# Designs tried in a protein design run: designed miniproteins, single chains. Part 107

Each design is a single chain, and the fold is of that chain. pLDDT is the mean over its residues in the fold that is shown.

## One batch from the design tools (miniprotein)

Design m3965
Fold by ESMFold2-Fast:
Structure m3965 (fold): chain A 65 residues (1-65)
Amino acid sequence: AAKEAPTLRALKAGMSEEELRAFIADFVARYPDASDQTIEELIESLSRLTGVPRATVRRLLEEVR
């Protein structure tokens, strides 16, 4: 079975950009000291799980930082 990180709640293909932004905001709020490597892994995982382009995920992440 696919394992979801504790910070990645109910992520799935077909999520809207608004829903994805909400999940990213929650992650950043809980893990403000997350390393650049953790952030890059999050971007990759979110892109693969939701089908949203990495560039879009990165933009949403930068907007909530």
Scores: mean pLDDT 70

Design m3966
Fold by ESMFold2-Fast:
Structure m3966 (fold): chain A 58 residues (1-58)
Amino acid sequence: LSEEEKKKLREFAELLALSEEQIEEILNAPDLDEAFRKIAEIVKSSVEDVRKAFEEFK
């Protein structure tokens, strides 16, 4: 993950009210697809729904 991707992922995860421990796990993902999979597992949603929400997130 690039620094820009990590920053956006942190802000997105904070919007989803994830814990610091959960955010750290997401930021340790090797790529965005793995990060989305981790978020989907935590929030009990589909990876596709997470990806769409992230795309809409400014």
Scores: mean pLDDT 82

Design m3968
Fold by ESMFold2-Fast:
Structure m3968 (fold): chain A 60 residues (1-60)
Amino acid sequence: MEERLKKAEELLKKGITYMNKGDYDKAIEYFEEAIELLPDDSVLRALALIMLGIAKIVKK
């Protein structure tokens, strides 16, 4: 169970890295993958959803 959370954290870090590089397409992909790994009641999933929303808005 811990391994899934760790992988989601790594995916979030990758997404943030691509956000900083201006590669919003890759950032979106990583945030979506992180969301799939996390339960609905997770604070980390809420953070991933917020980051995904920001990436999509900035890309537009």
Scores: mean pLDDT 80

Design m3969
Fold by ESMFold2-Fast:
Structure m3969 (fold): chain A 59 residues (1-59)
Amino acid sequence: SKEEVLKLIELMEQHARDLIAKLQELQKQGKITEEEMEKKIAEVQEELAKAQKILLEQA
């Protein structure tokens, strides 16, 4: 159902936000560079967008 697809998208968005927050924390701790953080965030956002598009097009 569309409701199940939307719930899955919401869970995926929350997971992406958690990953981004962890990457920001690693950068603040000096464990990764700002450039590495930005690259990894872009990768997370790209994967999320691709997955959301596939799910929405099939709903």
Scores: mean pLDDT 84

Design m3970
Fold by ESMFold2-Fast:
Structure m3970 (fold): chain A 64 residues (1-64)
Amino acid sequence: SPERVLAMLKERADTLSAETLENLARAYAAGVITEEQVEIALKSVDPRPPEEVDWERLEAILRA
């Protein structure tokens, strides 16, 4: 569900770039990747410096 994907992205916000989080949200919203594939990708991405994340924008992308 979009709600579960948003929750998973929030759990990784301190270790991943805003660009990576937005790209995963867009790919899921477009139907290119599944919820399970988002979870796997989040576990596989190298840690990046923390960035300020626009969570309203990500939620809008996931619900589109």
Scores: mean pLDDT 72

Design m3971
Fold by ESMFold2-Fast:
Structure m3971 (fold): chain A 63 residues (1-63)
Amino acid sequence: MSPLAERIIRAGELLEQGKTIDEAAKEAGLPKSLLEDISFGDKEMLIRAARTVRRHLELERAA
C-alpha cells in the first residue's frame, strides 16, 4: 500500500502532464473530493502542494 504522500505526488505529476483533476484522482487512486479540499479547486494550488510534499519526503530520505 502506497502512503498518501506518494499518491498526492503522483496526482501532481499527472496534472503537470496536462491531465484533469478527475483523471489525476483516478490514476493516483485518490478521491476527487480530497484533491479539491487540498487545492480549493485550483489545479495550480494542487501542483504546488504536491511539489511541497515531494520536497519534504526527499529530505526525510536524505536523513
Scores: mean pLDDT 74

Design m3972
Fold by ESMFold2-Fast:
Structure m3972 (fold): chain A 62 residues (1-62)
Amino acid sequence: MAVEEVEKLARELGVDEESKKRAIEIARKADEYAEKGDEGLAAAYYTAAMLLVIGAALDKEL
């Protein structure tokens, strides 16, 4: 779930492959915690992955 959303956003924003890969790795941890019922950690990792994608997109804008 989180992996799919993060990958989609990274593609739409034209984020580089290395940053996309890193964000997807973090998003996988969010999905793992969600499967375990730890919604707080799932939300934290999902937010971190999304912020990484946004940061990479802003870096490209320069």
Scores: mean pLDDT 80

Design m3973
Fold by ESMFold2-Fast:
Structure m3973 (fold): chain A 60 residues (1-60)
Amino acid sequence: SKEERIETAIKNLEEKAKELGVSEEALEKAKAAIRKLSDGTDESDLEGAIEALKILAEGA
């Protein structure tokens, strides 16, 4: 589901952020932004945002 997909992306972001030493503030802001984007954004925009988030989390 959409919620499961978002939670998976957030979990991957959290794991990668720990490896890269990202601040808790920056991580929480990013998580809040993706959750807010899931509210009222269409499926196409949400899918693009999730894909970008996954690339960011995997890109090191």
Scores: mean pLDDT 66

Design m3974
Fold by ESMFold2-Fast:
Structure m3974 (fold): chain A 82 residues (1-82)
Amino acid sequence: SMDEAVDAALERLEALGKTLSPEVAQAVREIVDALRDVRAGKNVDEAYKRITEALERVKQLASPEEYAEIRALVDEVRRAMG
């Protein structure tokens, strides 16, 4: 189901974040929290802004490969949510 796909992608994003540096892990956690707010329909515009700002921090702190993986999972969650 769409809900199962969203849950699976969010779990993968959380798991990936936990394997990275503490600063990147914190930014990934902010992305996950904001994606959950989007899914719940809570402050959606502000939540998208938080995702954008946290992704910019990941881009600055992580390797290009780590950033690409995080970005791909974020895009997967967003596609699964519609």
Scores: mean pLDDT 87

Design m3975
Fold by ESMFold2-Fast:
Structure m3975 (fold): chain A 88 residues (1-88)
Amino acid sequence: MLEELRSGSSAVEEPLTEEEILEMVRERFRERLTELSKKYDDETLKRLSHSLLAGEYIRIAAMLGEKANELLPELEKIHEEVLEEVLK
């Protein structure tokens, strides 16, 4: 639905819990990696996955500041889980 996918620095003021943020990141990460897997090989996809993770962290850091550091380990877990799922 387009109402949910209008993000692009458009609705970053929404007060989300850490759990909600992590759920959104997991969904976006899965979606983005799945889309990239159609266009790129596994080696390139692995490299791009690290850039996507860095981008998500930067966005969260812009929203939450210091609290973003608490979410970094969870972002890394999401990265590993979703990448493994997409590459299977």
Scores: mean pLDDT 74

Design m3976
Fold by ESMFold2-Fast:
Structure m3976 (fold): chain A 60 residues (1-60)
Amino acid sequence: SEELRAEIERTRALLVETQKKMEEAKKNGDEKTYARYKAIQAILEGGLFYLELVLKRLEE
């Protein structure tokens, strides 16, 4: 599915940006911002795992 592949790519890009923001927050000692992006990271990782699982099953 082209739509699923596009969603996976968008989710991966969001994960990269989230990691970048977490690193910046950690470097600046901003614990609140770090915790926020850590939660977002967990949600995005779960979403990516599920999207990749669905894509794999559709391509079988």
Scores: mean pLDDT 86

Design m3978
Fold by ESMFold2-Fast:
Structure m3978 (fold): chain A 56 residues (1-56)
Amino acid sequence: ALAYLNRGRAREELGDYAGAAADYHEAVRLAPDDAALRKAAWAGMRRAGERIAALP
């Protein structure tokens, strides 16, 4: 779970928003009861999702 969160953040920094969103979703799926990780992942997914929605 944490590894997916960290990889998602790294992908987001590199501009790979689709890959970041997928990693954030996987982090939440593996640790749905970890409130701190879930909040961080949801914030990342929201940022990545907004960027993905802006792609052509």
Scores: mean pLDDT 75

Design m3979
Fold by ESMFold2-Fast:
Structure m3979 (fold): chain A 70 residues (1-70)
Amino acid sequence: SKREKAKELDEKGTKALEEGDLEKAKEYFEEAIKVDPNYARAWMNLALVYARQGKYEEALAYLEKAREAA
């Protein structure tokens, strides 16, 4: 299902975050939301990546998307 594919991509993104690879994490989370834009956790994790990069305006926008998806 779309949700299962998005979950797998989100888990890969989370592993990349644990390894300190923000670029790779971002790519996985972006792919997860492309597969299933209703998978709220991927939007939240993408917001976290942007916040860690100091991009707070973009992070807030992605948090709003997560709220809409949930």
Scores: mean pLDDT 87

Design m3980
Fold by ESMFold2-Fast:
Structure m3980 (fold): chain A 62 residues (1-62)
Amino acid sequence: LKEEAEKLIKEGEELEKQGKYKEASDLYVKAGLLYYQAGDEESAAEAYGKATEAYKKAVEQQ
């Protein structure tokens, strides 16, 4: 769970570098859920925060 979440965060960061903010936001939401299931509430909150910021950037691109 935690390793899968960390992989999704890194993949989302790569998507953000490519300007794919909506796809990055989706991966951050998945990572947050996996961190929460692993009992890592702090990392889950951080991942959801990243998802929110990426989503805002995606909306601004429209």
Scores: mean pLDDT 82

Design m3981
Fold by ESMFold2-Fast:
Structure m3981 (fold): chain A 55 residues (1-55)
Amino acid sequence: MSDEEIEELARKVAEMAKLSNLSDEQTRALVDKEAEERGLSEEQRRRLYELVKEL
C-alpha cells in the first residue's frame, strides 16, 4: 500500500470516528481492524494511527 493510499484510508477512518463520536480506544480498534483487513505492516499500521490522530 502506497503512502498516498494510507493517507486516503486515514482520512476515511478519521471521518468515520468523528461521525460516530468514537473514543480513542474505539478509534484505535478501528485502525487495527482496517490494517489487518488490508494486510498492512506494523510500520504502516503505526503510520495510519498517527495520521488518524492528527486529523
Scores: mean pLDDT 80

Design m3982
Fold by ESMFold2-Fast:
Structure m3982 (fold): chain A 80 residues (1-80)
Amino acid sequence: SSVERLKQAIERGKTASPEELLALMKELIDELEKSDNPVDQLIARSLKLIRRLFEEGRITPEQALQALENLLKVAEIEES
């Protein structure tokens, strides 16, 4: 589920380098884009924006992780 994938990504991201966090976000985007679930597709689009802003240095690693935590809340509501 997107909830479990986001939880794993956030936990791995907390100790990741910036390069590892970018790679982790891309892996998550690629997996979610393969899903037929419209919520997974929406989360993938949001992650692409977050990843781009982070790659461009427009947000910090802490802000990127906070954005992932916000997406987790959205995913949890949809699974409720």
Scores: mean pLDDT 82

Design m3983
Fold by ESMFold2-Fast:
Structure m3983 (fold): chain A 59 residues (1-59)
Amino acid sequence: KKERMILTAKIYGLEREFTEDEARELAKKIGKQMGLSDEEIEKYIPELVKTILEVNKKK
């Protein structure tokens, strides 16, 4: 579950650069697509945002 969300975040992060706010919105979208509640998504947002921004930095 968590591993799939991180992989999806990495894939999207490779397509274009994201601001921190855009990365948060993408993280919420990924969590909703995985069927998570808003409360569950909030727990993963910091890690998913970090993943997206780290991928952008390595471009």
Scores: mean pLDDT 75

Design m3984
Fold by ESMFold2-Fast:
Structure m3984 (fold): chain A 61 residues (1-61)
Amino acid sequence: DILEILRRAKELAPHMSREEGLKVIGLVLRAIGAELDGNTEQAKRDIEEAKKLLDEVERRA
């Protein structure tokens, strides 16, 4: 769920470096592009990668 990823990113923004924040946003944008192309497998992979990054930030916050 892209909206859930974006909400989590907003909550964790104070605990993320600029590089980490840009990486999460890049993955979300890539997932949206894949979804528009009908590439559900790529979109799913990009969302899972974003979740992993947010989980890592949350663990250290």
Scores: mean pLDDT 83

Design m3985
Fold by ESMFold2-Fast:
Structure m3985 (fold): chain A 100 residues (1-100)
Amino acid sequence: MLERLDEESFKELKKALLNGDEAELKKKIEEVKKKLEELKKKGADKKEIEQLETLLKTLEEELKYLEEAIKKMYEKLGEPLPKKPLDKKEWDELVEKLKK
């Protein structure tokens, strides 16, 4: 799905796609990992495997960006980082706290 993008365009795409749902993104990563392992076990087409590996890498980079953003937000609030991934509602509540 990703053609060659410059770094700025890629960051904008990440922001648009993630919408702050860390929990959903982590679920998607696990689904892609399971599918990739299934295809490797079946000896599936190398091109199909490479496409899923590219998707997985993209999703993992998106997660890393979101985790860094969440960490900085909690640092600004002076609160400890939660042990569990944030859902969209928890992300929206965090954003609202930072506006006050």
Scores: mean pLDDT 68

Design m3986
Fold by ESMFold2-Fast:
Structure m3986 (fold): chain A 68 residues (1-68)
Amino acid sequence: DAAAALERAAEFLESYPGVEVERVGDDKIVAKVPDNPTLITGIVLSLIGDFPGLKVTLEGNTITVEVA
C-alpha cells in the first residue's frame, strides 16, 4: 500500500550517507541531500523507477516524496 511504499522510500533515502530524512505526517517525507547534482539526479531517478505510485518533487537539494 502507499504507506508501506513511503516507508520503503524513506529507508532507501536513509541508506545514502549525508541524507537527512524527515517524516511529515503519514503521507509525506522530506529529504535533504548533499549538494551534488549527480547524486541528486541518481536518487530522483531511482525513486521514480522504484516507487512509481509516489509523487517525487525536487527543489534545489531537497527531495519531497508524497503519496500520489
Scores: mean pLDDT 81

Design m3987
Fold by ESMFold2-Fast:
Structure m3987 (fold): chain A 60 residues (1-60)
Amino acid sequence: SLEEVKARIEELYKEMDELSKKLNEAIQAGDVEKAREYAFKIAEKTAEYIHLLMERRGLE
């Protein structure tokens, strides 16, 4: 449903914000491998976010 898609978009936004903070911490620590890991996870969440936006548009 549209409501379920909107709820998932909100949750995903929060997950991405948390990952962004972890990425910044890894960068400050000079932990290149953790920085890459968090960046990769953010990229995956971004792709999911785009798909959910397209789904929301189809339900409107």
Scores: mean pLDDT 85

Design m3988
Fold by ESMFold2-Fast:
Structure m3988 (fold): chain A 79 residues (1-79)
Amino acid sequence: LEKLVDELVEAGERDDREKMVELTIKLIKEKPPVEEILKILNSRDLSKLSPAGKNFLEDVLLNLGAPASKIKEIFKKNG
């Protein structure tokens, strides 16, 4: 899971939309608890995300059931 989340963040830093879509599909297939994804993201530097990459990642997390307030907290702290 950590490697997949790391690759998704790196794709977001490059605004690599095709790669972000590919990795999101893989993430959904693994059916990880959203809380584990949020924990990993909270331990990462998100300041290098492009604006488009940040928006994409926020949308993915919302679709996986993450609370909007918790998403905003993580991006405020780490981005």
Scores: mean pLDDT 77

Design m3989
Fold by ESMFold2-Fast:
Structure m3989 (fold): chain A 89 residues (1-89)
Amino acid sequence: VALVLSTVLSLVLLVSLVVFAAVSFFPEKTPPALQKLAAAQYGLLKSLLQQVAPSLYEAAGKYVNFLLLALLGVGALLFGSLAVFLALV
């Protein structure tokens, strides 16, 4: 069960990272539907960051987008590594 959960969560975070990165780096080339999805995801992550680490959110200021991308990437990598580790056991 833990292996399946870790794999699913890793894939969700990876897809979220790809969508958010595509909208952030290639806004002119991304469909409006993906832009709306990324905006909703951004709002949720921003709200969570403000609740968990308001000082970090304020310190990031203009770099909030970059910080959120980094957090999504790290999260996907950590859960991906956990899924691989559990698969090898």
Scores: mean pLDDT 67

Design m3990
Fold by ESMFold2-Fast:
Structure m3990 (fold): chain A 58 residues (1-58)
Amino acid sequence: DAIETIVENAVKHDNPEAVVMAAKVLAERGRTDQAKELAKLAKKAGMDEAAKKAEEIA
């Protein structure tokens, strides 16, 4: 899934900012459910700060 790929790439490249940016785009397009799922996956991957910011955006 696209959301899982975003989190995987963020971990691989040590770029938690990619998660935050994706959450903003999803929220802007009315996909708040997907933004929340992205935050949940980021938290499971150990990106706690990025997950918190993504949850705040959603």
Scores: mean pLDDT 80

Design m3992
Fold by ESMFold2-Fast:
Structure m3992 (fold): chain A 58 residues (1-58)
Amino acid sequence: MLARAVKDLPTATPAILGLKKGDVVEVLKKLPDGSWLVRSLSTGKTGLVGGSFLEEIE
């Protein structure tokens, strides 16, 4: 499943994936706390992003 960042997201820790508005990610897993484990299509990096900051596109 693909999702797009709705705003710029800074990298705060190594576990959190930094994104720019419009970046497309592959959603690997949705966690119960509302965080999504994703892989960036532009960088290939995997990390956690708040699910509310992503818009599902596929």
Scores: mean pLDDT 78

Design m3993
Fold by ESMFold2-Fast:
Structure m3993 (fold): chain A 66 residues (1-66)
Amino acid sequence: SAEEQAKEVDGLIVRALIAAENGDTERARALLAKAEEILAKSDLSEEQRAGIRRGLAQVRAALAAA
């Protein structure tokens, strides 16, 4: 379901951010890529997609700051 997909992507973003903050850039990038793949294939609302895009941007910013 869309709710299950949104929950999975949110979990991936949180884990990616933690990995990036801990200097595990390989893990962070892999989790980010998986989140982006689900977002691309998902039947999510525009509100859910916007929230996810903000989360993905936060992970990318953390990776750039590391």
Scores: mean pLDDT 82

Design m3994
Fold by ESMFold2-Fast:
Structure m3994 (fold): chain A 72 residues (1-72)
Amino acid sequence: SVEQLIQAAEDGLPLTKGNPEAREYFEKGLKALKEGDLEKAAEYFEKAAEAAPEGSPAQRVSRGLSRRAREL
Protein backbone atom coordinates (compact mmCIF):
# COMPACT_ATOMS: atom_id res chain seq x y z
CA SER A 1 0.00 0.00 0.00
CA VAL A 2 1.02 3.66 -0.30
CA GLU A 3 1.01 3.90 3.52
CA GLN A 4 3.53 1.03 3.78
CA LEU A 5 5.70 2.68 1.10
CA ILE A 6 5.60 6.00 3.01
CA GLN A 7 6.76 4.19 6.17
CA ALA A 8 9.59 2.47 4.25
CA ALA A 9 10.68 5.86 2.86
CA GLU A 10 10.60 7.49 6.33
CA ASP A 11 12.68 4.57 7.69
CA GLY A 12 15.15 4.98 4.79
CA LEU A 13 15.58 8.77 5.05
CA PRO A 14 18.42 8.60 7.67
CA LEU A 15 20.50 6.53 5.18
CA THR A 16 20.83 9.69 3.00
CA LYS A 17 22.63 11.50 5.87
CA GLY A 18 25.87 13.05 4.62
CA ASN A 19 24.73 13.37 0.99
CA PRO A 20 22.68 16.58 0.64
CA GLU A 21 21.71 16.00 -3.02
CA ALA A 22 20.45 12.44 -2.42
CA ARG A 23 18.60 13.63 0.71
CA GLU A 24 16.90 16.49 -1.19
CA TYR A 25 15.61 14.13 -3.91
CA PHE A 26 14.64 11.51 -1.31
CA GLU A 27 12.62 14.12 0.66
CA LYS A 28 10.90 15.23 -2.58
CA GLY A 29 10.03 11.58 -3.30
CA LEU A 30 8.56 11.15 0.18
CA LYS A 31 6.53 14.36 -0.26
CA ALA A 32 5.21 13.08 -3.62
CA LEU A 33 4.20 9.78 -1.96
CA LYS A 34 2.28 11.69 0.73
CA GLU A 35 0.53 13.66 -2.04
CA GLY A 36 -0.39 10.42 -3.89
CA ASP A 37 1.80 11.18 -6.93
CA LEU A 38 3.40 7.75 -7.42
CA GLU A 39 5.01 8.59 -10.80
CA LYS A 40 6.67 11.74 -9.41
CA ALA A 41 7.77 9.81 -6.29
CA ALA A 42 9.39 7.10 -8.45
CA GLU A 43 11.25 9.77 -10.48
CA TYR A 44 12.58 11.52 -7.36
CA PHE A 45 13.68 8.25 -5.69
CA GLU A 46 15.51 7.32 -8.92
CA LYS A 47 17.30 10.70 -8.82
CA ALA A 48 18.16 10.09 -5.15
CA ALA A 49 19.68 6.72 -6.12
CA GLU A 50 21.74 8.41 -8.87
CA ALA A 51 23.02 11.04 -6.39
CA ALA A 52 23.85 8.47 -3.68
CA PRO A 53 27.29 6.79 -3.47
CA GLU A 54 27.59 3.68 -5.68
CA GLY A 55 26.71 0.52 -3.73
CA SER A 56 25.53 2.46 -0.65
CA PRO A 57 22.45 1.51 1.42
CA ALA A 58 20.98 4.88 0.38
CA GLN A 59 21.30 3.94 -3.31
CA ARG A 60 19.71 0.49 -2.79
CA VAL A 61 16.78 1.82 -0.71
CA SER A 62 16.11 4.72 -3.11
CA ARG A 63 16.15 2.40 -6.15
CA GLY A 64 13.85 -0.07 -4.33
CA LEU A 65 11.39 2.69 -3.41
CA SER A 66 11.34 3.94 -7.02
CA ARG A 67 10.54 0.42 -8.30
CA ARG A 68 7.84 -0.16 -5.65
CA ALA A 69 6.17 3.20 -6.45
CA ARG A 70 6.00 2.23 -10.15
CA GLU A 71 4.46 -1.17 -9.25
CA LEU A 72 1.57 0.41 -7.27
Scores: mean pLDDT 86

Design m3995
Fold by ESMFold2-Fast:
Structure m3995 (fold): chain A 64 residues (1-64)
Amino acid sequence: STVGMVARAGRDYTARSPEELSLREGDLLLVEEDVDDEHVRARNLATGEVGLVPKSVLEAAGPA
C-alpha cells in the first residue's frame, strides 16, 4: 500500500545481493513496487539507483 509514496531509511543498510540497495539513515526513497511481505522495490532519490529494500528499514516520510 506504499507504492507511489516517499519513504525514509530509518537506519543504514548494506545490500546483501546485487538486487538490493545499500542505504544511509535518512535517505529518501520513492516506492515503485510492493514485491512481497518483506521487500519493496524503490528508487533512492539522492543516487537515482533502483533496487530491493527490506520494509523493516523504511519509515514513512509522509505526504509532502
Scores: mean pLDDT 79

Design m3996
Fold by ESMFold2-Fast:
Structure m3996 (fold): chain A 80 residues (1-80)
Amino acid sequence: MKEKGLELLKQGEEFERKKDYGLAGDYYYEAGKYFEKSQDYENAIEAYKKAIRAYEKYDPNSSKLLATKAQLEEAEKKLK
């Protein structure tokens, strides 16, 4: 549900403050998934964009970065 997405987003922001970009990306990605499940595509897109930035700081060659970019494209298609 949307509330779970918001909780995960806040946890991602906390890990980003601690400069734990890998965990921040993971929490942002999960937040995006929960927003998609609630059909809140606008917040899903924002969460995936945050995950992409976090993963780029962590490891720009990460398979997680590629997966998150694919999820962002799918969420953007759902919004239109």
Scores: mean pLDDT 84

Design m3997
Fold by ESMFold2-Fast:
Structure m3997 (fold): chain A 77 residues (1-77)
Amino acid sequence: MDEARAALAAAEAAIAALGDLIAELDADPVYWQALDVARGQLARARELFDEGRYDEAAAYARKLTADIAALQAEIKA
């Protein structure tokens, strides 16, 4: 439970940071689409958490955080 909450909070923070980075660097519009997809994936992770699927929610949120980190690295390149 606590791990899933931490993972969800980390994914939420990563999405916020990605949005800030896209806006700051005036990145390609494709990254705004990727951000919308990420927001949908966070909503899915929250649904899993609400269903009591804490391990699955945590794993999904961690994967999302890693995918966002990859996008941030791509934008900075």
Scores: mean pLDDT 85

Design m3998
Fold by ESMFold2-Fast:
Structure m3998 (fold): chain A 60 residues (1-60)
Amino acid sequence: FDEEAAYRFAVERIREILKANGLLTGDDLEEVAELLVKEFGVSREQALEIVLRAAKDVLK
């Protein structure tokens, strides 16, 4: 799969959540991970790792 595209997708979704809600919850992270599984066909474990990395980078 295209890991860079999956990462960029996660970054944009997390930025949208932060813009709308001002905070990022564990439920939000799980929802973005599910979207990565559906959109890119990655495992749940891989999706969650990408989402956590994207969240850390966005919160810098």
Scores: mean pLDDT 81

Design m3999
Fold by ESMFold2-Fast:
Structure m3999 (fold): chain A 62 residues (1-62)
Amino acid sequence: AEELLKKGREAFENGDYEKAIQYFEEAFRQGSPEAARLLGRVYYKMGDLEKAEQYFRKAAAL
C-alpha cells in the first residue's frame, strides 16, 4: 500500500490523474485509509465533485 501511495502521489504531481487514480484505487482495495483521501483530492482536481465527496466521506468514516 505505501509503495502504491508513493507512485500515486508522483503521478498526481506530474498531472497524470488516470495513473494516480489507478495506484490509489489499488491502495484503497488493500485497506489504505489514506488512499481514500487521495482519491478524493484527484477527483476534486478533475472536477468530479460527486466522486470527490464520496471518497472524502469514506476517509472520514475510518
Scores: mean pLDDT 81

Design m4000
Fold by ESMFold2-Fast:
Structure m4000 (fold): chain A 57 residues (1-57)
Amino acid sequence: GASWAEGLEAQREAARRALAAGVDEEEARRVLEIVELAERDPAAGLAAARALEAERA
């Protein structure tokens, strides 16, 4: 639904802003990769997002 798509767009915008500002670039790049994956394959994207959360916890 709309809520999930809105979340992906918000994550993409936040990551692009971080890259433009030169802050947290590694994490921002990984977030962009996960968003692109989630748009193509939601299950794989969710799994990648959870893996990133585990690494950053």
Scores: mean pLDDT 76

